# Ledger of designs, part 32: designed miniproteins, single chains, continued (2)

Each design is a single chain, and the fold is of that chain. pLDDT is the mean over its residues in the fold that is shown.

## One batch from the design tools (miniprotein)

Design m5088
Fold by ESMFold2-Fast:
Structure m5088 (fold): chain A 75 residues (1-75)
Amino acid sequence: SELEELDKKAKEAYENMTPEEQKELLREIHLALVPLAREAIEKDPSLKPEEKEEGLRYLEAFAKTGKSLSEIEAA
């Protein structure tokens, strides 16, 4: 609940930015987080090699296109 409220407040602060600033900020955040997510996938012993490959492809598409995982999944 507290995390949900904090997320909403962070989103509201983000929405008060200009569209250009929002796009630039999201791109920087996405690029910064991709390496960390990649390491997490690679280090997960429960994932098969095929599953790791698919996860990494989603991260690469996310970093390159800026599309969310839900948008990639819908394709």
Scores: mean pLDDT 69

Design m5089
Fold by ESMFold2-Fast:
Structure m5089 (fold): chain A 100 residues (1-100)
Amino acid sequence: MEKEIEELNRRLEELIRAGDVEAAARLLEEELRRLGVDPEEALEALKRMAEGLEKSRAAYEAAGVDLEELEELAEKVINSPSLFEALEHYLKIQHIISQA
């Protein structure tokens, strides 16, 4: 139901804003598992999302985001061997964007 997705998003936003990236990554991994999402497919999608961040580089710079940290974390997502590691790095990107 829509309300369940809203509550999940709210909880994720709270964890990301607080910098509790590990808890946010665990919550997302559990939800993906509950939905029957293939971890390898999810990992590939996450890597494509990280690659897509380059297209928004100028907007992040204008917002005051640390581009060196953003690029380092995006590279870590792309080179992650597991979904959990990729989620941790990707959610850390979301955290630094939330601080801008």
Scores: mean pLDDT 80

Design m5090
Fold by ESMFold2-Fast:
Structure m5090 (fold): chain A 82 residues (1-82)
Amino acid sequence: GPRDPSATRFLSEEEREESRRRLLELGRKEGLEKEAREQVKEAEELWRLLEEDPEAGLRRLAERYGLPEDALRFLREVLRSR
């Protein structure tokens, strides 16, 4: 569950696998397989960065989605509470 105190990941490994599967399936249904694969690659790189350097990962997440500072603080708190 998301309450594991040793967890530093934004998403668990199972959640990441589920997200990959869903993105790829949606891409196949919509004829956007290439775009889906690119999104999966970007998500995996972001998740890896969050594991290796949470601060850099959060910064990249904010830049990618144009998140304001308040959203970054919220995400930092979420990562801390996992």
Scores: mean pLDDT 66

Design m5091
Fold by ESMFold2-Fast:
Order: structure tokens, then sequence, then C-alpha cells
Structure m5091 (fold): chain A 87 residues (1-87)
């Protein structure tokens, strides 16, 4: 099948991903600034990107728990993450 989404400046799925990435970034910024010790993040995210995000957060001294994980499409997951700052 011909996928034209990459030729969309963004396509609707790319826009949704961008909005969720911004929400995730804003939540992480609150954690990194010390505004909150724990945050719940909901996102639709690619498996590779999710793994990279978790590894990055753990490298910064955060604990990541994923209480909800649902496959929305092949390689794309709807997740709820709980991110907590280590003492």
Amino acid sequence: SLDLSSDSDPGPEQLARGEQARAVAETLEALLSGEVEEASIEAVIREESLKSLIEWLESLGYEVTIPELKEISPGVHGVRMVVRKKP
C-alpha cells in the first residue's frame, strides 16, 4: 500500500504524536525542575521511541513504571507511564 503520511506536512497521526510529545516534554520539564516528584504521562508512541525515552529517563535518575500498555497498531503503543524522581 502507498503511504502518503510522510508527504503530509504533518499528517493527522504525526500531529497527534507531536502534541503528545510536547505534553510528555512539559511533564518531564516539571519533574526536571523539581516542581513535582512524580508524574503520570499518557502517550501514543512507537516501541523504539518508548524504549529510548525510558532509557533516557533512567539515565537521569528517574524510575519509570508502565501500568498500562496497549498496542494500537503494529509497533505503536498507547501507554501510561509513571515517572518518579529517585531520592
Scores: mean pLDDT 69

Design m5092
Fold by ESMFold2-Fast:
Structure m5092 (fold): chain A 67 residues (1-67)
Amino acid sequence: LPADKVEELKKMTAEDLQKTLHLSREPAEALLTYIHSGGLDNTTADELHKVRGLDSEATQKILAFLA
C-alpha cells in the first residue's frame, strides 16, 4: 500500500474517515480501530476484507483511496 496514503489515514478521526472515504459510522469506527491496532502496517487487500465491521462496499472505498 502507498505509505503516504496510509499515513494520511492514520491521522484521520472517525469523522474524517466518514467524510473522506464516504463511509457510514460503523465501518469508519472499524477502520479506525484497525489502524490503531497497527493493521495498516502489515495489511493487504485480503486483510482488509477480514476486518470485522468492514463490508464489501466499505473495503472497496478504502482500497480506491489507497490506490
Scores: mean pLDDT 77

Design m5093
Fold by ESMFold2-Fast:
Structure m5093 (fold): chain A 89 residues (1-89)
Amino acid sequence: MREELIRRVEAILDEAIARSRSEEVRRILRELKATVTVLIDEGNYELAKRAVEELTREAIEVARRNGDERTVRAVEEAKRRILALIEEA
């Protein structure tokens, strides 16, 4: 069932990327998407959760530096949804 988890995580990250106004934030979220999908496919859920925490923290910091509160909220929502999905897996 890792394929379903990967598809759901990718969909959430694609939504966050689409809502992000900063190319730097979009780049970080694309790196997260590539990293987290590999870790989930390997069954390494603890490392996947750490990658989500670390890269979303970086994306939020960039968005806050740019005064983009909408992107901050979008990334925080994506983080919450993804961590919940991995925890239930």
Scores: mean pLDDT 87

Design m5094
Fold by ESMFold2-Fast:
Structure m5094 (fold): chain A 94 residues (1-94)
Amino acid sequence: GAATGDLLNKLIAAALQLIGLQFEYELLKKNGATVAQLEDLIAQTEALIKDLEELLEEAKKLGNQDLAAFAQRLLDEAKELLSQLKEELEEMKS
C-alpha cells in the first residue's frame, strides 16, 4: 500500500545518505582529516542513526519484515561507521 511505498522511499533516501557519509569518510582518510571534519561527520552519522531507528520502528509497525530487515541493515552499517569515526577521533586526541 501507500504506507509501504512511502517507507521504502525514505529507506532508499537513508541508504543514499549513508553511502555519501561512507564516501566522505574515505576521502577524509585519503586526504587527512581535521578534528572539526570528523566531529561534523560524527554528528551527521548520529542524526542518520536516529532517523533509521524511527524508520525501523515504522517498518515493524507495518509488519513488513523485508523493510524492517533493510532498515536494520542500514542501522547496523551506520553504527559501524560511527564506531570507526569515534575511534579515529580518540586516536587523534591521544
Scores: mean pLDDT 90

Design m5095
Fold by ESMFold2-Fast:
Structure m5095 (fold): chain A 90 residues (1-90)
Amino acid sequence: NAQAEFDKYDTNGDGTLDRDELVAFLKDLLKHDPYLAKILGVKEGDEENIRKVADEMIELGDTNGDGTLDFDEFEKYVLYKMIEYLAGIK
């Protein structure tokens, strides 16, 4: 359940994840959902890549420019990446 995992890393209870919280979330995905992690471009043992994916999610999903990602933005990013992956577009 992506919502429950998202809420788990939302330590402030504000409905958003900052960069460090996103990195923690992505590391957890590698353990519990490696298929989704692969679709998102997350690589096991590659700290720089994990941070880069978190930065990309914020840059592409953060419509407010506050440096955080809410669940709706996260869900849209995941859907976009899944469509790209299945269509064979990069």
Scores: mean pLDDT 72

Design m5096
Fold by ESMFold2-Fast:
Structure m5096 (fold): chain A 101 residues (1-101)
Amino acid sequence: SAEKRRRENEILSLLLMILKLEKGISDEEILEKIKSITTEPDPEKLKKALEEVIIEVIGKKEYEELKKKIETDKEFRLEVIKKIAEKNNEDPEELAEAFEA
């Protein structure tokens, strides 16, 4: 399902943004870690490599807990979106609409 794939990508994007916000990890560090796992330009392999990077940084238990919280807790999801919007000088309402549309 295209909708399921979009939702999975949105969850991964939010997890990545949480890592950057909470752990101070740079885009360059994330890219270097991904390259250590795969150099293949396959979207599915890149997605799996990104999941491995997240697990390496925060641990499997914390990854599963954060993923579930993003999926099930609307208030937590909105707080994350708000923090991301503030850091990027974006409108939190517009960003929330993009993730919930």
Scores: mean pLDDT 74

Design m5097
Fold by ESMFold2-Fast:
Structure m5097 (fold): chain A 58 residues (1-58)
Amino acid sequence: SLDDLIEEAVRGLSKMSVEEAEKVKEQLLAILEQMGFPQEQIDRVREALDAEIERLRK
C-alpha cells in the first residue's frame, strides 16, 4: 500500500545524511510522477519525507 511505501522510504531516509535524504526524496518523487501516481498521493509522500528530513536536521 502507499502507507507501507511511505514507512519503508522514511525508514531508509532515517539512516542517511540530510544531503543524501534530499537527493533520494527528489528521485523517489520523480519516479512516482513518471509512474502516474495521483498528485495527492505524491504530495502525501513528499510531506512524510520532508518531516523525516527535518528530524534529521535536529
Scores: mean pLDDT 84

Design m5098
Fold by ESMFold2-Fast:
Structure m5098 (fold): chain A 61 residues (1-61)
Amino acid sequence: MELKEKNKKEAEEFIKRLQLEYDAGVISKEEYDELIKRIKELYEKNDPNIAVELSRYLAEK
């Protein structure tokens, strides 16, 4: 499905951003692991709002 391909790209981009934040010491390893888990859950559920949900989560920091 086209949505799965879009969500995969969005998830990969957010994982990359989270990796940069983790490497910079902005987030802990536990926070990083939880965010990765959340991204994977949203991707598996094929949620059309995955990018919006993740952007909102990051903005609340």
Scores: mean pLDDT 69

Design m5099
Fold by ESMFold2-Fast:
Structure m5099 (fold): chain A 79 residues (1-79)
Amino acid sequence: KKKEELQKKADEYIRKLAELVAEATGRPADEIYKRLKEASDEEVARIAQEAADRNPKLAKEIGDYYKEYISYKAEIEKL
């Protein structure tokens, strides 16, 4: 089930991104996760960038998880 595996990977990375954004912003991870799942790709990018700007120590990890999420999402769209 190729699509289900890709969706699971996309969900893993959006969860990891939500945890880092929560750490950077001091907001609850559950709220960030829900926000990111409903957000457009542009909105996810903006939220990730704002978090990276607030906590530069996490910027590389935030960027890496965002790239992984978008990569898996793009693979799903190709199916």
Scores: mean pLDDT 83

Design m5100
Fold by ESMFold2-Fast:
Structure m5100 (fold): chain A 82 residues (1-82)
Amino acid sequence: MKAKLEELIKAAYEGKPEALGYMNEALENGDEELAGALRAAALASLYEKEGKKELAEKFREMAEKGVKIDELEEYLAKLEKE
């Protein structure tokens, strides 16, 4: 499971179209942690391209350690208010 999770996270981080399929499958299966990790990896890639290294590293760490989709969405909502 962990090795497969790392592969899925890498695909999301690289912006591969397959990552969207993986995220949809995780949501359909109720795997909130996998869905959160995939979304966090995609956000890490976005912030890295924008030169926001601290945010990119934080989201990458969340993806690797695991984060529930609801917790990630709450964090993003707080980030947008600041």
Scores: mean pLDDT 74

Design m5101
Fold by ESMFold2-Fast:
Structure m5101 (fold): chain A 78 residues (1-78)
Amino acid sequence: EIEKKVEELEKKAEEYRKIADDYRTNAQHEQEGAERLAKEDPEVAELARRGFEIYQQKADEYEKKAEDLRSEAEKLKS
């Protein structure tokens, strides 16, 4: 029972980690776009910087969710 619960928590933590990784990739693309456009189109560069911030916040949220699930699994092992 507990072992199965631990596996479920670890699997869900892995899924959330992958979601966080996807958001980090999107954030990197936005950062690169902002840097490239900073001189050519400052307004679009500003939007890309905002996109970077939003994606970083979402990545942080899913990383925290994954960490919380891993911590819960670890407590069950204890």
Scores: mean pLDDT 85

Design m5102
Fold by ESMFold2-Fast:
Structure m5102 (fold): chain A 88 residues (1-88)
Amino acid sequence: SDLEKAKEIIEEAKKEFSNPVDVLAYALVRAYNEGLPLPAFMIAAMKYFNLKSISELFDLIRQASLKIKSLDGGKYYEVGGKKYEVKR
C-alpha cells in the first residue's frame, strides 16, 4: 500500500540521517521519485515525527525543503551532502 511504502521510505531515510529535518528531506526526494501520493506520505510523517498538528508538519516540510538542492540543471537533488537522481 501507499502508506506501507511511505513508512518504508521514512525507515530507509532514518538509516541515512539522524537529524529529523534531513530524514524528512531525504524521504521527500524518495517519495517524489517513486510517485508516492502526498497524503500517504503526510500520514506516515506525522506518526514518525510524533507531530501534534498539520501546522507542525507543514513547518517541518518547509525546513526540509530548504535542505534540498537542485543540481546539474535539475538532473539531481542533493540532501545532506548525498546526491540522488531525478527520475521524472
Scores: mean pLDDT 78

Design m5103
Fold by ESMFold2-Fast:
Order: structure tokens, then C-alpha cells, then sequence
Structure m5103 (fold): chain A 70 residues (1-70)
């Protein structure tokens, strides 16, 4: 749906901002973008069937945590 496409785009934008902040040494700013990404990921996954929701949400969280660890 259009809403899911918009949420996916926003999630990608927050990941990009987090990577940029971390690369500049702004870990605190990067963490804020990761937290925003987690909120968007929760909203995105909440629109999926219950069986897929947990798997997708876990995948999103793992990706965001990996960005923060970089």
C-alpha cells in the first residue's frame, strides 16, 4: 500500500541519517535516528499479518542495532 511504501521510505531515511551522524562522530544523534527508525518499524510491522509481524520487526531491529554498532 502507499502507506507502507511511505513508512519504508521514512525508515530508509532514518537509517541514512543515523549512518551519517555516526560517521561524523555524533553517536548521540545517531541513536536518536535509530530510535525514530524503531518507531517507524513498529508502525510498519503492525500493518502486517500477525505471523509476519514478529519476523519483520525482529529483522528491522537487528538491522538498526547493526547500524548503531558500526
Amino acid sequence: SKKQEELAKKLQEEVQKAVEAISKGNTEEGEKHIEEGKKIGEEFSSQLPEEEKEKVLKSIHERLDQVLAS
Scores: mean pLDDT 80

Design m5104
Fold by ESMFold2-Fast:
Structure m5104 (fold): chain A 80 residues (1-80)
Amino acid sequence: SLDELVERALSLADPVLRETLRAMMEGFRAALAAGDTEGVRGIVSELRRLLAALERDPSVPPELIRLLGEIVDLMEEQAR
């Protein structure tokens, strides 16, 4: 589930990234609840941009990159 993937990603993330991911997930859920399609798409785009930046950082665990990829794909499915 999305929640299980998010919890696993948070366990691998440093404290700063963890807070960023929590804020993004809260914003995503709020936008979905409000029917804010543009807001949902904006958060998905922001997470994809974050993922691309993290993929260029050799200190980031590969498992975290994989989990974030699965998370963003599931977020896009919920946005449809």
Scores: mean pLDDT 85

Design m5105
Fold by ESMFold2-Fast:
Structure m5105 (fold): chain A 86 residues (1-86)
Amino acid sequence: MAQRAANLDVAGRLIAVGAILEKDPEGAKIAFDTYIEAVRLYREAGDEEGAEWVLKQAERDAEMLSKALPEHKEEIEKWLERVKEA
């Protein structure tokens, strides 16, 4: 499971960067859904450091996405909260 968690962590970050650059709210949601799965898999593997790293990345990406997509700020905060609850 660790390899899958790491792959999803990388994929989520790449999708988030793309969503920031393209101002794409659908891509932003996919990035956070990907982070939720990465957090769950890291925790299932007992890797709390990996899970915490994904949470910190999601927080930073939420700040950048809220600036890129100000009309979607409320939705982005809800997506971030779902990552924290994973």
Scores: mean pLDDT 83

Design m5106
Fold by ESMFold2-Fast:
Structure m5106 (fold): chain A 95 residues (1-95)
Amino acid sequence: SREEIERKKREAVELDKEYTKLVQELKEKYPELTPELDRLEQRVGERLRVVLDAERRFEREQTPAAAEAALAALEEYIAFLREAIEEIKRLEEEA
């Protein structure tokens, strides 16, 4: 549903803020991790593009299939952000 999509979008925004803050802090504390963090940022950006493409499709088509695709893309992005946050925490522990 549209309400569910908006709820997932809010969750993704909150996780993205947490992720961005952690990346900035870790780059400042351990500059040598910058190449690994830049690669992670590229992967996050690729996943975000999938979300934006799916949202544009839903805006255009307004079909149940397009809504399902947008929700799936958001859920995958949220899961990836959570994994990325855990990867950042692991990198900090190894540093």
Scores: mean pLDDT 87

Design m5107
Fold by ESMFold2-Fast:
Structure m5107 (fold): chain A 65 residues (1-65)
Amino acid sequence: SRETVLRAVAAEVELMAEGVNARTEVRGDKVIIYVSSEDPEALRRAEEVAERFREQYGGVELVVE
């Protein structure tokens, strides 16, 4: 849906602002966040963003590459 695409864009923008190398994909009503980082603090920030979006919208997955 359009709402799912907007959530994906919002999550990607927040991650970029935090300096996290991430990309998002929409699969049905789910947002998948792919993060590529060796920095534990960057991975923690990515998980915090993903958790906030999951709490608000329900359809968010985090994948570490």
Scores: mean pLDDT 80

Design m5108
Fold by ESMFold2-Fast:
Structure m5108 (fold): chain A 88 residues (1-88)
Amino acid sequence: MEEFRKKMEEATTPDEIARLVATTEASIAQLEKLADEYVKEGKYREAAFYYSVAAGIALIGYWLTGDPRLQALADELDAKAKEYEAKA
């Protein structure tokens, strides 16, 4: 009964929002991975740029979906962007 109820909740509103959140998180993860690679190479300016882009996408995703995970992710990525801008 519980599993069926959860599937029904996922299949109704907010299923589209949940899918959008998951897709947004996946896209952000790719950008964060790219930024992390630049950090490993000592290219802090490039890393800061991609962290900033990822933070912006997360923030817009939060405004559109209201998902607090995207807000937390935006805050984390913005902090990383500012840290590496200072090191550039």
Scores: mean pLDDT 76

Design m5109
Fold by ESMFold2-Fast:
Structure m5109 (fold): chain A 70 residues (1-70)
Amino acid sequence: PREVVREAAVLLGADEAEARAGASTLTDEDIPRVAETLRGTAEKARETGSLSPEKIARLEEMARRLEEAA
């Protein structure tokens, strides 16, 4: 779960160090919230065209994996 969050943060433009720090502070209680945030981000990006279809698909896949882990 933490590795998925780190990967998503980097994909959205965070530095590796920032992504690592954020992932390290995550608790099991945060996982459903992060999954919801990633789904919302993917939907918004699809509407605005701000991310490629490939990146949007990755965000949706990451959200699904986090939902399964929660």
Scores: mean pLDDT 76

Design m5110
Fold by ESMFold2-Fast:
Structure m5110 (fold): chain A 98 residues (1-98)
Amino acid sequence: SYPVSPLMSEAAKKKLKEILEKYNATVTGVEGWERRVDGAVYRGSTTKAMTPKGEPIVISEDYTTGSTEGVRALPRTFSYQIFNKNNEIIERGAVTLE
């Protein structure tokens, strides 16, 4: 019912839904990102949302694909940050998704 990255895992979609429902927040944007470090490829998505009070929520999933040949990819990480009107973090959380 809301825009999500095509690469977002079912576990991350569940966490995203829980956060949006808890804060009655509306998704305002979704963007993918990629970083390359020492031959490893780190990919993720950032979902931006807004509460009815105008508090921004930033939600990130790291899809981490940095693996040596024959090694399993690292577990995905899901994180979120909630900001007040002064752009200060008032709540944050992170969980590793297996």
Scores: mean pLDDT 69

Design m5111
Fold by ESMFold2-Fast:
Structure m5111 (fold): chain A 83 residues (1-83)
Amino acid sequence: SSSTGLSQSKLQQIRDSVDRAVGTYTLGSRLDDVVGESPHLSGSARDLIFNTMVENGVVLTEEELNKMKTVQDILDYIKEKGK
């Protein structure tokens, strides 16, 4: 693409990847249903989302990834990037 910076299309792709990761790794289990297990997103799901963000040119540090421990944290991050 000839565009510089993060486009809405790339942000939408990242959002779609978050939705797919949640659907894949939490399908059949809601956060409320797994309270005793952990309200945090699995490492595999976070890795998938991180790789998608990096592939789309989003710089995400390990510290930022560690702060994104829940689905809501990731959605908030994408919402901020979409502003």
Scores: mean pLDDT 59

Design m5112
Fold by ESMFold2-Fast:
Structure m5112 (fold): chain A 65 residues (1-65)
Amino acid sequence: EAELLAKVRAGEISAEEVVEYLETLPPEKALELAERLAVVANIAGRPDIVAALSEYVKELKKKLP
C-alpha cells in the first residue's frame, strides 16, 4: 500500500500495474486506496494514472450495492 503510493510519486509504475494491484484488494480497500492514488497521481502530473483510476473507481462503485 505505502510502497504503491511511493512508486506513483517516483514515476516507477504504469497505470496498468496500479489497476492490477487494486484488483487484488477487497472492494472497500481498493476504493480507499484508489482515492489516495488519484490525489498523488494528480499532484505528480500523471494524467494516465488519474484517467485509469477514474475508470476503475467508476466500475468498482457498480459492484458495491
Scores: mean pLDDT 77

Design m5113
Fold by ESMFold2-Fast:
Structure m5113 (fold): chain A 85 residues (1-85)
Amino acid sequence: SRLDELLLEATRLVVEFARRVAARLAAETDPAVRAQIEALLAEFGERVMAIMEEMKASTDVAEAERLLRELRALIEETLARVDAL
């Protein structure tokens, strides 16, 4: 279904984000910067969990598409914050 396609796309976005940030964290030698990245990951994880639960509960394609846009914005914001470190 379209809802299943949107949930799968959301899952793919989260996996790719996790890979990018994990690579950045692995390359970081400053413990203070590593701690800041880990804090951003924890904040991101909590917000993603909330969006994913809403998507799983949704029966409305328009709502699921709004949630996917919210997830993309969250990813872009979090990557910009990580890149600024």
Scores: mean pLDDT 87

Design m5114
Fold by ESMFold2-Fast:
Structure m5114 (fold): chain A 75 residues (1-75)
Amino acid sequence: MPSPRELVEEAKKLYEENKDKLTPSQAAMVEANLKAMEIAAEEAEKSEGLRKLLLYLVVGSSYTVIETIIKNALK
């Protein structure tokens, strides 16, 4: 699985490359999920055990939402 930091950077690139193609509502949803990913990735680095796993799931889930919104906007 990619690291949380790698997923955050990839999500930022996807957003910056495509934000002019998004509706205001889509952009707001991407920004909210991107913020959640950044917070979860930072907390995961400071966490252990089950909490770290749950934060990794948050990062992955938010990445999937961002990718889905952008792909739908492009098709």
Scores: mean pLDDT 82

Design m5115
Fold by ESMFold2-Fast:
Structure m5115 (fold): chain A 84 residues (1-84)
Amino acid sequence: MSPLELKNLGNEAFKLGNYQGALDAYVQAINLLEAKANKSEEDLELLKVTANNAAVCCEKLNRPDEAAYWRGKGEEAQQKLQEQ
């Protein structure tokens, strides 16, 4: 599956209140995006949005330290977007 398809699966799981399923899908999308040697602006935007969504899932699951980790990944992607 593509990162975008995995993000969309995560969004559907999130809508159903399946925060663990949403987190699993978002993490898979993030791992695929991070594995890319050269990231487009679209890849970085998708990485930022998906990492922030993963953080929200962690907050819903009462995992604040893990939420902070994913927020940090989103901030890294945002910084790279500002360099473009």
Scores: mean pLDDT 88

Design m5116
Fold by ESMFold2-Fast:
Structure m5116 (fold): chain A 80 residues (1-80)
Amino acid sequence: SEEEELGKELAEKIEQLINNKVDKKTEEEINKIIKEILSKKKIEDLTSEEMQELVDEAGKKGKKEQILLTLALIKLLMES
């Protein structure tokens, strides 16, 4: 299923992120998303509900956008 495929790809990308194995282009895209999030909200104001809303909104744009935003949120939380 599309949901099962999304979950698999997301898990693989999260593992790459944690191990510092993301490619430079993906890292640049992630950093751009982090900058956009921080321009609109403080990290202290990012509740689980607000993070879910951001993921859902990215999902409306596509699977790639949903994955990139999820990775951006994980990286943002890891670096705070």
Scores: mean pLDDT 81

Design m5117
Fold by ESMFold2-Fast:
Structure m5117 (fold): chain A 73 residues (1-73)
Amino acid sequence: SVMDASKELKDAGNKATKVINDPKSSEEEIKKAIKDASDKAYKATLALGGSDDLAKSAGKTVKTHYEQKAKQK
């Protein structure tokens, strides 16, 4: 459902933030968390009735956002 996809996106985003802010996180763990958040954004956009192109753009936006957060650490 749309609500389930939105919850998964929120959970993945919260996990990415936690992993990025944890000084014990490896670069691999950070990349994996960012990828999961990006993938969940793609799925959430499709669940909302968005096109595949819009879903890909949403995924890229979320990926870029968390990659920038990781660089500011």
Scores: mean pLDDT 84

Design m5118
Fold by ESMFold2-Fast:
Structure m5118 (fold): chain A 89 residues (1-89)
Amino acid sequence: PEVYKPPKEILEILKEAGAEKEEYTLNEIYSLLLKYIIDKGLRVFDKDPNLLDVSGTLLGKLVGKDELTLDELITVIVEKIEKEGEKVK
């Protein structure tokens, strides 16, 4: 599996989710993002079970939106890691 050193903004989110290392696979990042979402109660289950309210969080600051779907969030994070992160392996 490919290993990345995420940009600092993403690394800070992962550390807030309980991560302690500097290098991650995309699967590890995905798992940590799900933990962050669950721990902070960001899911809105009204109309779309994948809709997230990220207002006032580091995720909201990173994506520049107050609400987005989980799939949109994962896409933004992965694209930012691939574009701005450092591929280690």
Scores: mean pLDDT 78

Design m5119
Fold by ESMFold2-Fast:
Structure m5119 (fold): chain A 108 residues (1-108)
Amino acid sequence: SEDDKIAKIRHLIETVVQSMEQMIDDIEPYMSPQQVEKLRAILEETRELLEQNVTDPAKIKEIVRKTVQQMKQIISNMKDQTLAIIGMLHLDGLARSTEAELDRIAEE
């Protein structure tokens, strides 16, 4: 049913936001307070936008892609470049898995 699909999309959004929050928490000790503040501000705006678009999978994909691009710009400026690469790869993987899961939900 449509209600079941919306419930699955809401759960996916919660999972995506939690994954991004955990990534920020993991890298926080290796970043400036200003960089962390910018990442957390992006995440909060992203949460609100995703919650407003639970019935629009295409818009969710767009929001996640834009968020990943914005976060990667900040992370790429980290002093620890190895940790920066790991964080950026995590975000790229999260965007890909989110798109795949949205497509799977749409086919049910």
Scores: mean pLDDT 89

Design m5120
Fold by ESMFold2-Fast:
Structure m5120 (fold): chain A 60 residues (1-60)
Amino acid sequence: SAVDDRIASLTARVNSITGADNAAQVAQIRTALDSVRTMRSDDAQMQALRVIDRQIRALE
């Protein structure tokens, strides 16, 4: 699904972020991605994934 493809893409990107200064934010993003997997609405999932994408971009 589009949601699953987006989760996979964002998971790969967050896992490529290195550095001790980023560790806490990376951990929070991973927790947020896990939370998206439990959501019951595709619209809610996609909205959350757009927020997560912006957070990842800030660390890249």
Scores: mean pLDDT 84

Design m5121
Fold by ESMFold2-Fast:
Structure m5121 (fold): chain A 74 residues (1-74)
Amino acid sequence: MRKRLEELRDRILSGKEDPEKILKEEIEKLRKEYEEYLKRNPNLSVSQEVAAKLRYIGDILDAELVYRQTTSKL
């Protein structure tokens, strides 16, 4: 995920787009990837499903953290 967070940061720093719109788009992309993962893995155990959900939540929190840290520099 490091490269993805670096790309998110660079996109916000570019000043070409609304930072809130960039964050919204990244969260929506993460949601679609999570939903596609679940669709491709319909027989996940409860522990695997919980682990996948925690990773998804962590990815959202990482994106929001990058957004907050980067916008504070603008």
Scores: mean pLDDT 81

Design m5122
Fold by ESMFold2-Fast:
Structure m5122 (fold): chain A 83 residues (1-83)
Amino acid sequence: MIPSKEEFKKILEELEKDPEYQAWRKEVEDRIRQLFEEGDKRIEELKAAGASPEEISRVLAQTIAEILDLVGEEIEKLFEKLK
């Protein structure tokens, strides 16, 4: 079930004390940032080429899909590790 906002804050505070969780979170954040930077570069190239808003939107959708795939993969790893 979805925890309350207060319960979620307490869970987050406990996780912030775990160095292994902090290291994992930092790695995931860095990888997400890299995907956004790659997407931004591609969008800049498309804008320079005079691409349509539809084409720019496709690149945004692709970048979001790649980020969601990464998050899903990392969540699965987290569940395996929590055992």
Scores: mean pLDDT 75

